Designed miniproteins, single chains, continued (3). Designs and how they scored, part 68

Each design is a single chain, and the fold is of that chain. pLDDT is the mean over its residues in the fold that is shown.

## One batch from the design tools (miniprotein)

Design m10338
Fold by ESMFold2-Fast:
Parts: structure tokens; sequence; C-alpha cells
Structure m10338 (fold): chain A 80 residues (1-80)
């Protein structure tokens, strides 16, 4: 998933805006509601170092939408 790679790489380099954009694309590519929600939270909160980076990193590392979904749920609870 190109969105996951883009989000992860830009998150690592500290490009918050690009990382958040990549996380949203990764969510759309995965078709997983949890990943999409995590990416939307990252964009709305403007916290690329937090929510967006973790969502993208989880999806990339596991190659598994289920792990990305769990990360998204946890981040949503933490944001509230």
Amino acid sequence: MKGVEEAYKNGMSGDREKAAEGALKAGQESGDPGTVRAAKIALERGDGNGVGYFAAGAAHSAGDPELARKAGIGMEKAAR
C-alpha cells in the first residue's frame, strides 16, 4: 500500500502534513474502517507525530488491517 509507505516515511522524517495525508490514503487503500478513522483523527487533530504516525506504522509493520484497526481504536479513545 503506497499510502502506508508514504505516511510511514514522512512520519519518520518529521513531515507531519505529508504523514497525515499518507495515513488517510492508507486507510482508503486498506478498506478498513479502523484505519480510516485513525487517519481522519490525525488530520482533524493535526497530530502527525502521534495519531497519524502510529496508524501508518502499525499498518506498515504488520501488513495487517486488523492491527491498524486496533491501533486506530486505541488512539481514538486516547484522543477523548
Scores: mean pLDDT 55

Design m10339
Fold by ESMFold2-Fast:
Structure m10339 (fold): chain A 142 residues (1-142)
Amino acid sequence: SASPETLETFRTILQAIKDALASDDSPAARAQRIHDTLRSLGLGINALIAGADFGVLPTLVEASTPEQEEKLVAIIAELLKLGADINARDLRGRTALQVAREKGLEKTAEFLLSQGALEEPSDEPFRLASPELLAVYDEVLA
């Protein structure tokens, strides 16, 4: 966990998520870009990063701005079609629904609930990310 190679892999994934949100491409193309980036790194849509929980959906919500909310909802819909786990937790143990609520993204929260997101998805402990992974997460998403 947290080798320089792993940290660069994770930075690449986070940048792909940010680029997808900033893109003017269709929601399907944006979701496919994220999926293709994960696959190029040998990872599935519901990948663990260095054994830590990594949710593509909560990470995408954290990377978004309020002005991007309509585009965010459309990208989430396409990622769900690609098999993204709606109840996956990010490196901080938060689901997409929890991140949407923390950020005041009401339309995103309503959409996630309509797609079957759970209010209390699991009482199982999440796999804590290393300090180095959390530092990259905070750096790239700031």
Scores: mean pLDDT 81

Design m10340
Fold by ESMFold2-Fast:
Formats: C-alpha cells, sequence, structure tokens
Structure m10340 (fold): chain A 94 residues (1-94)
C-alpha cells in the first residue's frame, strides 16, 4: 500500500538525516536527500497523521539545530521543507 511505502521512505529519510548529523564530513547534499525523502513520505500518505507529525517534528528539530550551525541558505531550505509538509497535511485534511 502507499502508506507502507511512505513509512519505508520516511525511515530512509530519517536514517540519512541522522547519519548526516552524526558523521563528520557528510555533505549538505546528503542532508537535502534526507529532507526530500521526508517530504516524499508525506506526499505518498498525506492523510496519515502519524507520518505527518513525525515529519514535522524531524524537520523542526533539524531547523533548531540548523539555526545554530548551518548557513542561512541551508536554514531556508529546511524552512521551505517544513512549510511544504504543513501545506500537504492541511490540504489533505480538507
Amino acid sequence: SKVEKAEEIYEEGLEIILKWGTTSGSSIEELYKGIEKIIESVRLAPENEEINERAIETLRRLLELGKRVMPPEVVKKIEEALREVERIREEAEE
């Protein structure tokens, strides 16, 4: 089902982001790959509140860390991703 695939993609995205955050020398490209998978998981199952809440929480946590250590351009990308997830969620609930 689409929900099962969304859960798999979410898990992949989360793993990429966590590896990026804990591994010295990881590129910003890997971070963007992880973020994209988080967004894709929400797009596949926009009505699934659990996936949506986890995606928002992950991106919010990443944004908090980003504001401290990342360039403004990267922070903006994370904010854009968070807005996109919130938009998808709101449209699906209507």
Scores: mean pLDDT 81

Design m10341
Fold by ESMFold2-Fast:
Structure m10341 (fold): chain A 62 residues (1-62)
Amino acid sequence: SLEEKIKKARELDEKYRELVKAGAPQEEIDKVFDELVKTYAEILKEAVDNAIERQRKLEEER
């Protein structure tokens, strides 16, 4: 669900900040950053798909 993806993005953002603060290896930081970017892309896609579907339903209920 969109809510689960948003929660995952928040957890990845917090993990990214903690790794940067702790001076973790760049490889670990990059891996978490890549997962964060991918998760935001999935959130955006689902939000757009939901907006299109909502618009279609409004047209069909007329």
Scores: mean pLDDT 81

Design m10342
Fold by ESMFold2-Fast:
Structure m10342 (fold): chain A 92 residues (1-92)
Amino acid sequence: SAAAEEQKKKREAELFKEIELGVIQLILAVGRTLMTTKGVDEDEVLEWEIKVLEKLKKELEEEKKKNPELEEVIEEVLEEIEKRIEELKERL
């Protein structure tokens, strides 16, 4: 039914968002651990995390143009990235 197809699309969008944000968090966690283990200054780690998030934000904006059907879920991911950037900037 049309209702079942709609529910499937919503579930797939929710999973996409969770996977995307999970991968981003993993990248930041691994990078932070490696940098701090090498004695990199906290401010430099924060600046690196912000640059990674800004790069990912730009890549997702391009993905949104290529896959209009994912626009809504990509915009939700972009909002979470922007919140994370602001949190990191407050720690500088």
Scores: mean pLDDT 86

Design m10343
Fold by ESMFold2-Fast:
Structure m10343 (fold): chain A 67 residues (1-67)
Amino acid sequence: SDAEEGLRLGKAFFEIELAKLYKEGKKVRNSNVTEEDLKKAYQNYEKAKTEVDRHLERERQRLAERA
């Protein structure tokens, strides 16, 4: 129900996933990030954003029902 907490969690999730991809890139490609790594990072960002958007939409509906 805390929209700000949801946004914070989503951002933290994206940052963690991005950090994992950078570490994996270094492990496999000697510190190089590939187009494939960037695509996966973008997909993880989209998933995190979608989850935050779903949470905000539920809260908006709750507020509208009580308006």
Scores: mean pLDDT 61

Design m10344
Fold by ESMFold2-Fast:
Structure m10344 (fold): chain A 119 residues (1-119)
Amino acid sequence: YEELIKKLEELKKKGASIEEIIETLEELIKDPGVLARIVSESVKLARLKLIDELDSKGNKEEQEKLRKIEIEIGPLIQEFLDKHVSAAQDVPLSPEEKEIVEKMAEALVEYYKKEIEKI
């Protein structure tokens, strides 16, 4: 998992696309249930972190832009999860896998911020 965490930190720094982030996870995580659970939890965590940051700054316009981006990206995430949906149920995450969730969430936050700036 150390290589995956390092790659996610590099993806965060360059503001990598959601497709590139997912592809990196698919390459390094071979269990489809763990993979689907990490993606699902990371997306939820990224949304919570970004909403909290935007709320603290009073950026309601940026929150609406985030919603539009989520509508565009949502089908891509859903297509990915649909491939693994049956394996995603009740999979417990290790402490190392929870760290991957955190690092992926941070990379997703940077991606969303760059997309918000573009709109």
Scores: mean pLDDT 73

Design m10345
Fold by ESMFold2-Fast:
Order: structure tokens, then sequence, then C-alpha cells
Structure m10345 (fold): chain A 85 residues (1-85)
């Protein structure tokens, strides 16, 4: 039913968020997280389209965090250089 599909999609999103939290704690690679998401997403009965959406979400979240961390580190280095002037 439409409600069962919505619950599966919500459960899938929650599972993806939990994998992202584990990834931060354990230092898992993006590919490891995606592999786990695909494997367990299929076991949970998620559709291939739902798994694809969650995979894209996870890749974007990890990419955005890496970019934010790189930008923060770059800004800190720039501030250190400015303090030498």
Amino acid sequence: SSEEKRRLEEDGREFAKQLLAIQEKEGLSTDDVVMLLRHYGRELGLSESSIKKLTEFVRKEISDKKEEEANRKRRQLEEQLMNLL
C-alpha cells in the first residue's frame, strides 16, 4: 500500500542517517557505507529506486561534510597567515 511504501522509505532514511553516524564514529569509507546501504536496503525490501535515492543522499552528505571540513581547515590556515602580518 501507499502507507507501507512511505514507512519503508522513512525507515530507509532513518537507517541511512544511522549509517552516517556510524561512518563518522568508525571512519568508514563512502563506498563501505554505500555497500552496507545497498545490501541491507535490499534485505529490508526497499525498491531499487529508493535505494538509489538513499545512496545519492548518503554520498551527498559525506561529500558536503568533507567539503565543509576542507573549507574550515583552509580558513584556519588563512587566519594564521593573516596573524603573521
Scores: mean pLDDT 81

Design m10346
Fold by ESMFold2-Fast:
Structure m10346 (fold): chain A 102 residues (1-102)
Amino acid sequence: DDQLQQYRSQALQYLTQSVDALQNGDYDSAIRYAQQSIRYARLSGDLVLLAGGYSVLGHVYYRQGNLDLAIQYYQLSLRYATQAGNDTLALLSQQNIDDIKS
């Protein structure tokens, strides 16, 4: 479906922008871009991109020292990565949760 491919492309573009903002320490922009990525990922039904957006939110809150919120977003990333059958993303999300709890 062309519309679903356009939504997937928007989700990926916003995900890339959220990662760039995160790497630059612009947490406010990283959150806004990740939220837009999540919106378009939901519209496209792309669970991998949905997991990616939640992973970025987990990383932002981890770097801000909000460990409880970081765990919550990593758990959402783990859920959708597992549902998508993406073992690599699921493992990375679980490792991030375990690292915070250590």
Scores: mean pLDDT 91

Design m10347
Fold by ESMFold2-Fast:
Structure m10347 (fold): chain A 70 residues (1-70)
Amino acid sequence: SSQLQQLQQQLKETYKQIQKLEEEMKKKGKATPEEIKKMVDLEKQYMSLFNQIVDLDPTAAEKLNNELAS
C-alpha cells in the first residue's frame, strides 16, 4: 500500500538522521543536552514508525530491520 511505502521511506530517513547525529557527536567527543534530546526524539520517532510498519506488514518490517542492521 502507499501508506506502507510512505512509512518505510520515513523510517529510512529517520534512521539516516540518527546516524548523522551520532557521527557529529562522535567527531566532537561530546554531546550537548540539546543534541541528546534530539537523539531521544528521533529514536522515539523511529520506534513509532517501525511499530506502524509491523502493524501493517510484519514481513516487510522484519526484512527492513534485517536490511538496516547489516
Scores: mean pLDDT 85

Design m10348
Fold by ESMFold2-Fast:
Structure m10348 (fold): chain A 87 residues (1-87)
Amino acid sequence: PASVEELREAFEELVQELEAAGLTEEAARLRAAVEALDAEAVKAAARAAALALLERLLGRPPDAEELAGIEKAAEALGRAVEYMREA
């Protein structure tokens, strides 16, 4: 399983990818939420970032299946932050 340090590195890589994509506001929100170890804030920031990236990639709003995928990913990131907080 991933260590707290590995999870911290993974979140930092994700923030850097968002910054590289021009999603500076979303990257800043995700970084702040991770630093606060706030799982609900991380889920909210992750949903917003994923929606923005997917809309740019598709050129259309995401459908229900794509939205379900975003929710699943946000829940996984929230659990990772909960694990980091408990460690």
Scores: mean pLDDT 81

Design m10349
Fold by ESMFold2-Fast:
Formats: sequence, structure tokens, C-alpha cells
Structure m10349 (fold): chain A 90 residues (1-90)
Amino acid sequence: SVQDRLRQSRSLSDDQFRKELEQIIKDLEKQLLDKVKKLPDEEALKIVTEFQDLVISIIDAVDDPSLTQEQKHEIASQKIDQILDLIKKA
């Protein structure tokens, strides 16, 4: 599961965590796009916009030099949970 991948990523270096996170986001984007293609355009656009906002929040946190590795993991986990909920509701 994505949650198991996130839990395991906590033991990784910053560079390895970034790469794993990029792969998780890519996998989630594919799942989201597969769901939204069957929705009306207005609803699909709203969901894609919410997904993009969450991804930007993750990238901003990971690239923030003022945050600790622990804080970056916590923010990424929280935002990924929101993406999973978004995909489930789509």
C-alpha cells in the first residue's frame, strides 16, 4: 500500500525519500487520471486542481531547507492521505 511505502521511506536518505515520493506521486496521478476520465469535465477539473495543489504543497515542503526530515515526512504523509481520500471520492 502507499501507506506502507511512506512508512518504509522514513528510513531513507533525503535524496532516496525524494525519489520514492516522486514515484508515489506519479503512481497516484495515474490512478486519479483513470478515475476522472469518466467524470463530467467540471468535476474532473475541480479534482485535478485539488490534486495539483496538494502536489505543490508536498514539493514546497520537501524543498524547504528550514524543515527537518521528520517535518518533511509528516507533511508528505498528511498530504498523501488527502490525495488518497480525493482519489477514493472520485
Scores: mean pLDDT 84

Design m10350
Fold by ESMFold2-Fast:
Formats: C-alpha cells, structure tokens, sequence
Structure m10350 (fold): chain A 81 residues (1-81)
C-alpha cells in the first residue's frame, strides 16, 4: 500500500531510539488494519510535536484532543509530557 509506504518514510525521518518514534510505531501497529487512519494519527502527532517546538503548547494539545481517539490521546500525552 502506498499509504503504508508514506507512513514508513515519515517514521524513518525520526531517531529510532526516540520516545516519539516508538510511540508512532505503536500507533501504526495498533491500527494496522486501517492504514489511512494510522497515517492520519501519525500526521497529527507530528504536527503537534512541531507546534510544541514553536512554544504553542495550548494549540498542540487542542490539536491532539480533536484528532486522536481518547486512548491514543492519553498515550501521546504520556510520551510528549
């Protein structure tokens, strides 16, 4: 699947030892049966990480809350905070 390849390329841009890489790999495994959803969740986490680096914490957390299922949102908060 092209979608699965896009997700793989995005993950390869990250340090494989980083907590965020491990988190995104976990999300991809959890949603392996829905590659479009997996990619969407990965993109949302990466966008929120980018906002956090810009000091836009409130906007980053709101993006995660709106974009992620509650169980994934809780896991992401644990890793990013």
Amino acid sequence: SQIAEITRVLLSTLDPSSPIHRLLAEIVERYADDPELALSLVQSVLAAEHLLRQGKEEQALELLRLSLPEEVYRRVLEVLR
Scores: mean pLDDT 86

Design m10351
Fold by ESMFold2-Fast:
Structure m10351 (fold): chain A 71 residues (1-71)
Amino acid sequence: GENWSVLEAQTFLYDNGLAPNLEVDGVWDEKLRAIVLGFQAMAGLPEDGVVDAATRAALEAFVARFGSVDF
């Protein structure tokens, strides 16, 4: 499928502060998978570890909330 590459997913997570300890190296490893699973659990999504349309929409909504509204 034409989804985010591993590097694009890593860049998005790191750039938006969702994974500050993540290395942007283009490699899908257990650390990246754990971050995705953790986010899905926090967002109330199915914990499948796949960055599908629902996971992307939740990530974009989370970033839009914290990027446009101060905490």
Scores: mean pLDDT 68

Design m10352
Fold by ESMFold2-Fast:
Structure m10352 (fold): chain A 98 residues (1-98)
Amino acid sequence: MQGLSAEGLKALAEMARDFAEGNPRLAARVIVEIAKQAAINPENADVGVRGIEEALRVLYEKDKEMAIEAADQSIEAASSNPKAKKRLEEARRELEEE
């Protein structure tokens, strides 16, 4: 099954950052969707993970608990791709170190 293009993943990451300001719950849902799409298309996993990292940082400043939950759900969504999962686990740790 073909996932979103790199441009599509970047657009989702931009939407997640925008939603973090007014609707943290919706931002969290979009972040998890990026993880699902990156798992479907491993070719774009690096773009997806980078987008998640950027969106999680913005969300963490607005709602720390929601950002951690979104990170955990994204790790689960990427479980079929061990490399993406490890990178998301690193991103989750980095949030708590800032």
Scores: mean pLDDT 79

Design m10353
Fold by ESMFold2-Fast:
Structure m10353 (fold): chain A 77 residues (1-77)
Amino acid sequence: ASKLDLLILDFKAHYTEETYNALLQYMIENPSQHPQAAAFLQGLLKCPASEEEITNAIASASSVEDLKSRLKNLCSP
């Protein structure tokens, strides 16, 4: 399993802000994992945005707080 997969499992097991923030931080720092990260976030957030739009949000984010803001804008109805 990838480090991303392990962080996803930890988040699903505990479902806390701490584990979610750790997961998002890893996503930002690891561009090679952005497509897998985008697919996971699309499902988790039931996001109407495409995986490509979510990938671009992760790639453009400077921090976990910034990523959360970008995801809120993309995934709002």
Scores: mean pLDDT 84

Design m10354
Fold by ESMFold2-Fast:
Structure m10354 (fold): chain A 81 residues (1-81)
Amino acid sequence: MTPEEKAEELAKKGEELAEEGSRAFEEGRYDEAVEKYLEAARYYEKAAEALPEEDKKKIRELVAKATAARLKAIAAEIEKE
């Protein structure tokens, strides 16, 4: 696999986990939502790491997705109250 193909696979896994996190959040399963969003962030970070440094735009987009997932995890932690 090329670095780009590896990044796409990792990003897809991140997207699937973020969707699972959103579903858990909607169902009031906030602990599961936190775990899934944090896993999603990790996969987006791995995807960014798989890309060559020259692919700055894609790396920035993946970092933004990872950051968004981490913020959603924080929101889920707050919602437990």
Scores: mean pLDDT 87

Design m10355
Fold by ESMFold2-Fast:
Structure m10355 (fold): chain A 98 residues (1-98)
Amino acid sequence: GPLPAKEILERFNEFLEKAAGVGPEDSNEEKAEKLAELYKKLFGLPEEEVEQLKKLTLELLERLEELAENEDSQGAAEEMLKFVERVLEIIDKVYEKK
């Protein structure tokens, strides 16, 4: 079966710490801002796409916290997959498929 919802949340936070420079005391809004700034730097995202990624990351963090509290491992895995798909759609929109 999928990883426990709490483990999915913990692994996502570990990713944010390693990739985006998120600290253990950062709020969900600060975590979302740091990930969006990382993608802005790496992919040259315009301001509109940076704000969209910030919003999606904040929504994911809040949703994963709810799913972890409710021990909904399937829901947490599905929200992670949806988030990855949405991030790729944002990148594809900016660069268009060559």
Scores: mean pLDDT 84

Design m10356
Fold by ESMFold2-Fast:
Structure m10356 (fold): chain A 70 residues (1-70)
Amino acid sequence: SSKAEALGKAVLDTARHQGGDPEILATTARVAGRALGLSDETIERAVEAAVRHHKQPPEVIAQAVRDAVS
């Protein structure tokens, strides 16, 4: 739960400040996920969620990432 919230916040902040570029969102999810000690499988689910929803508002991208790792 707390790791999902922290990862979601990192992706939310990135989407708000740098926009919904799928490569930037994927890089953020990987870097933040590794820092949080998430498994590679969990990180790749977060990346897939962020990239799939990259054209959505930042809150929707962040929620999709939280859902993917919960």
Scores: mean pLDDT 88

Design m10357
Fold by ESMFold2-Fast:
Structure m10357 (fold): chain A 58 residues (1-58)
Amino acid sequence: MKIKATLVEDDPEHPELKKGDEVLIEKVVDEYHVEVVSLKTGVKAIIHKRLLSSGEEV
């Protein structure tokens, strides 16, 4: 099962990922980075965990 989270800030490396967008966490890459898929656009990105809100994180 994948974990659902919300972006708390825009991702400067991925302009399509904006504050308030919902994402699915597909994979933990390292201690600071996760692979996510946008539920709005379907794009995949590796982002810093600090961009995600919620107790639904890993």
Scores: mean pLDDT 74

Design m10358
Fold by ESMFold2-Fast:
Structure m10358 (fold): chain A 91 residues (1-91)
Amino acid sequence: SSTVEEVLKLPVEEQKKRVDILYLNASDESRSLEDRVETVKLLGELGAATEDEEVRKKIEEHLKKLSKHKDEKVKEAAKEALKKIEEAKKA
C-alpha cells in the first residue's frame, strides 16, 4: 500500500516511531474493531516489506503482544501478520 511505501522511506528512527504509534492504535479499544484489525494488517505488511532488521524486530514484538490480545479478531490478525513476515523472510 502507499502507506507502507511512505513509512519505509522515512529514517529508521522515524519508522520505529510510526510502528509504535500503529501498535498503540491497534490496541486502542476506543477505536473500532475494523480499524484495529486493519492497523494490525498494516504492521504485517510493514514487517514483510522492511529491509531494516531493527524495524522488523520491533514490528514482530508488537505483533507477538497483539497475538495474545483478548479480542479474537485482533489476535488472529496478529498471528496472520507474523506468518506473513516469516514467509517474507524465507523468500
Scores: mean pLDDT 87

Design m10359
Fold by ESMFold2-Fast:
Formats: C-alpha cells, sequence, structure tokens
Structure m10359 (fold): chain A 94 residues (1-94)
C-alpha cells in the first residue's frame, strides 16, 4: 500500500538524520565541544524516535514487512551506540 511505502520512506529519512547527527556528535567530541556533542546526540535520539514510530505504524499495516523489521533492528543498534557515546561524553565533560 502507498501508506506503507510513505512510512518506510519517512523511517529511512529519520534514520539518515540520526546517523548524520551521530557523526556531528563524534566531530564535536573530537573538537572538545561536549555541549555540542550532547545536543547532536539529543537530535539523533529524536530522529530515532520518529523512525521507530514510522516503522511500528508500517508493521501495524503490514506485519510481515521485511524492510520495517530490518529498520527496527537498525534503530535498536543506533540507540545502543548513542547511549555508549553519551555515557563517554558525560564522563569526559567532568
Amino acid sequence: QAEVDALLAAARAALAEAEAALREALAAIKAGDYEAALAALDRARAALDRAREALERALALDPNNKEAHEGLREVEELEGLIGIVRGLVLRLAK
């Protein structure tokens, strides 16, 4: 259905935004700008929340959608990585 395709497109865009924000966070850490790093990690989390919502809606319409299941795994991986990076930033900023 067109609605599933639109939700998957929205999820892909949100995942790309989360990855870009995570790269910004890593660049900020390298520069010693921990405030900018935390702000970028917050944007990455917000983007992952949008990706998860779109993927869950896609699965509600098409429970066997392979792309949606793969996207949720990607969200979980990026959530884990963001948590690790955030923990490191908070230790370095003290």
Scores: mean pLDDT 88

Design m10360
Fold by ESMFold2-Fast:
Structure m10360 (fold): chain A 98 residues (1-98)
Amino acid sequence: ELDKLSEEEKKILEETLKTIKKLQSIIMVEKGKDVKEPESVENLEEAKKLLEELKDYKLLSPEELEKRVEEIQKALNAEVGEGGKKMLEKLKKVAEEL
């Protein structure tokens, strides 16, 4: 009943999540780990917008980048298991473009 991902899709997802975690860790270390709790997205379309903005993270301020990374992680976690294939397709495309 849980949709099984292909081995390739799992690798892409894991690599993307590791990259997001690394970015968050760097920001948290720089900020002394005093970070406010991230805000959750309202729906799947908002999550897609956040993923697209990740590509432009280089142009964001450190504070905006931190917030975006946390919101993306929350959105991905919440969508796992329902419509997850659409989210993974979007995530895979973003990861390939990064």
Scores: mean pLDDT 48

Design m10361
Fold by ESMFold2-Fast:
Structure m10361 (fold): chain A 61 residues (1-61)
Amino acid sequence: MKKTILLGEYPPGFLKKTGEFVSGPETIVATLEELEEIIKNEKGMKRALALAALAVLQSEE
């Protein structure tokens, strides 16, 4: 999908699906597909942020 959303900031030590490690707080933009992958693969605060972002994205359309 082409629509992207600003997720916020990743905390230090976050491992992206691509295998990249985030060394510090980093702003992230994500497609709807990427948000669903984060929700499926992450736990805790990261998953909660992705769920909130997905809900906002679907609500705003």
Scores: mean pLDDT 60

Design m10362
Fold by ESMFold2-Fast:
Structure m10362 (fold): chain A 87 residues (1-87)
Amino acid sequence: SQAGERTLALVRRWGEVEREVADMLEKTAKQAEQLVKEGKSIEEALKLMRDGAQEAVDRARERFPGVAPSVERTAERILKETEEKLK
């Protein structure tokens, strides 16, 4: 049925958005780590991470509103892991 096909498409789109956001945030985390290695402050690196996390959540919410809570949890996890690594 068309309804079943639409449901599968939405589930796939949800997973794609979550994966893309996670990948983007992990790349930003590596950039933050590189900034600290280059002698930039931890504050500047964390600002990059916070700005990236907010942009990722906003972009996900615009594309698929229902995915926003999951993306927010992923962003919080990656931000916390990055803060722990930089300290």
Scores: mean pLDDT 78

Design m10363
Fold by ESMFold2-Fast:
Structure m10363 (fold): chain A 75 residues (1-75)
Amino acid sequence: EIARLEEEIRRILLEAGLSEEDARAVVRALLTGESVPEEIAERLEELFESGRFSEEQLERLEELLLELRRLLAEE
């Protein structure tokens, strides 16, 4: 279940224009509870502001993040 959420989140980030390395770093930060590195967070913010994420992708990301946080909170 968690592995599926990881893959879907990473895929959306890659489609928006994030690099494979940056997308993996974001997913890893979400799984470990660490903050996203500032440089990656800045790039992600620029992608949001430039409209690289579709409305559907943003809604899907929020759903995936909520589900991931729910599963991690049970650990």
Scores: mean pLDDT 76

Design m10364
Fold by ESMFold2-Fast:
Structure m10364 (fold): chain A 101 residues (1-101)
Amino acid sequence: SEDDLEIAKIQLEKLLTVPDDVLREMLEENPELAREILGVIKPLLESPDKETQILALKTLVKLARVAPELFREYGGEELVQPFLESPDPEIQELAREALAA
């Protein structure tokens, strides 16, 4: 629903403010949190709103940098791959950054 999407956006915006070292520690204590984050990201990537897709991709970049093994294990690469062919250069660059980690 639209309300669920708005809540998901707020959650990802807050996650992006968490320092990399803090998020890494949280994921080391609870690896399942990476699966939960990816589950929140998926519907935002399916949004036609560019800013929503950018927020989701920035979160994928952060997760790939902080916990590359968990990012791969829970399908982060598969979520990012379609965006490598995006006509938007910002979206395309974020997709490349996520897969380079």
Scores: mean pLDDT 87

Design m10365
Fold by ESMFold2-Fast:
Structure m10365 (fold): chain A 70 residues (1-70)
Amino acid sequence: SDPELVALYAEKLKTNDPLYAMMYAVLSKHLDPKTAEELAKKIANESDGEKATKMLQAVLEGKSAEEILK
């Protein structure tokens, strides 16, 4: 639900990285917590916005973390 997504985002905002917090909240709805954290860090640290968007899109389309993290 939307309240759960907001709670996940708020918790990760404590790291002072709002992009990481947002990515983790979104990915936690689709992936296990460990994989969501690893992939959220990669997306948040990606300087190429198009590449970051493609990684996020792949998760939303149901691709495995192994395919995305290659």
Scores: mean pLDDT 71

Design m10366
Fold by ESMFold2-Fast:
Structure m10366 (fold): chain A 90 residues (1-90)
Amino acid sequence: SEEEKKKKELIEEMNTRIEHVKEAVKKLQEYLSEEDQKKLNEILEEYIKEVNELIERLKNGELTVEEALKEFNELEEKTGERIEKIIEES
């Protein structure tokens, strides 16, 4: 179905985004203190957990594609702000 196709495409996008964020964090770690590296890794771990929970809720029909996309965009904004704060405070 069209809805199942959109669901699969969003899941693929979310998984791809996890990989991109992992790469960005790995590169940033080289320029940060040990304390800030720990904070950045905690943010990454939380982000991965929350994205995987969104994927599970989407797969299980607890969320529509529209609802999952909204929550994913909010999570992306929140995570970006948390990372930026560490960089600015470093």
Scores: mean pLDDT 87

Design m10367
Fold by ESMFold2-Fast:
Structure m10367 (fold): chain A 80 residues (1-80)
Amino acid sequence: SEHQQLLEQLQQQLDALLAQFRTTLGPAEVARLEHVGNVLFQQIKDQVDQHHASPALLQQMGFNAISALKALAAWIQKQR
């Protein structure tokens, strides 16, 4: 389904972003970002499964989740 394809794409984007974070951040910080990313991914999946979120809403939620993780990582890097 379109939802499954978008969730797979979001998972791939999260995995790629975490790989990027591993090049600039320490393992403890990456673990925290991975936890946050997993929580956000599960919330998006629950919106699809339980609340019939549209593909457009899923894409928007995914974009917001990726943007939030990037902002958090940048903030963490700046504090180091």
Scores: mean pLDDT 85

Design m10368
Fold by ESMFold2-Fast:
Structure m10368 (fold): chain A 70 residues (1-70)
Amino acid sequence: MKKLLDELDKAIDEKDYERAAELARKLFDSMGKPELGRETQEKILELAKKGSSKSELVALVVGSLIRAMA
């Protein structure tokens, strides 16, 4: 988990939306939340299409992680 989180943080910092989407999917799958993983992946790619900011990407990923832990 920590290694996946570190890799995800790096992908977000580099604005690598495709890698961030892939890593988010893997992270949520490891948490037993594959549906949330698919939704998060789709939303990350949607943000890429819209030219959204890094802060919006961070907010989406953090919000999804909070939902996964609930």
Scores: mean pLDDT 79

Design m10369
Fold by ESMFold2-Fast:
Structure m10369 (fold): chain A 106 residues (1-106)
Amino acid sequence: MEIIADGDPKKSYELGYKAGLAGEDVTIRGRGTDGAAGAQAAGLGVAKGMVESKRKEINVTLEGTRGGAPGAVSAGYQVAQGAHEAKGTAHVTIRTDRLGERTLVF
């Protein structure tokens, strides 16, 4: 599933929640400060879906561009917490304009 975070945090959260429930591979793209807020909401949704479904594994790619990097990092933190509460594993890839790509396993 791909989530374009464009400044509607409620919609981004709902899409993330559905992905977390299903355990689908998720790409969250946030551009600018509006995209950062949406990406954070999407990450919270994924976390909540993982906890409720007790999903044991999920792959999440977070892309923060044009000032969206804080949202991508925040989304990754929330997904990591959701994986911990679900007693599962999250593979989180974070991509930003300035720092490139990093993959973390929680």
Scores: mean pLDDT 76

Design m10370
Fold by ESMFold2-Fast:
Structure m10370 (fold): chain A 83 residues (1-83)
Amino acid sequence: MTPSEETSVREALELAERELAAVDASPEERAELRRAFEATRALLERALEATGLSRDTTLGELVAALEADPAAREAVRAWLAAQ
């Protein structure tokens, strides 16, 4: 199941982790997918911190909050540039 705009950040991450556990992939491919997942999780957590929203916020609400808050967008951008 693909995460929709109505899916919470927490549910989206739980779905992604379940898909990683179920994927028919080699150990090397699974390790790469896990690294991509952890990077995405870190980005979403930073966006939640910048907006003051919880993990129970939907993906659509998080995107809307970032679009409405230039300071939050800049905080996320600066965090990405510092990695």
Scores: mean pLDDT 78

Design m10371
Fold by ESMFold2-Fast:
Structure m10371 (fold): chain A 93 residues (1-93)
Amino acid sequence: KIEELREKIEEKLEELGEVVSPEVYEAARELVEEAIEAAEAGDRRMATVKIVSLSLLLVAAAIEEKDEEKQEKILELGKELQRLLQELMDELT
């Protein structure tokens, strides 16, 4: 389960890299890695803060995006990443 969740998270991050700027992608990847590290450490509060920060970053990126298809994809990927990270946190804590 944990390995499957990590693989799905990486897959969604790779898809995100196709639709966001390199700067947004790097920031999103860092927040995902920090959320996973916090969850592995049993720090549910920090993991939640990082997941919320990721959500806010991707909503902001979607607002700045002028292409409707990319905007929709960013929001979809953001929701899926949030769900997967929440599931991973629940498995680890």
Scores: mean pLDDT 84

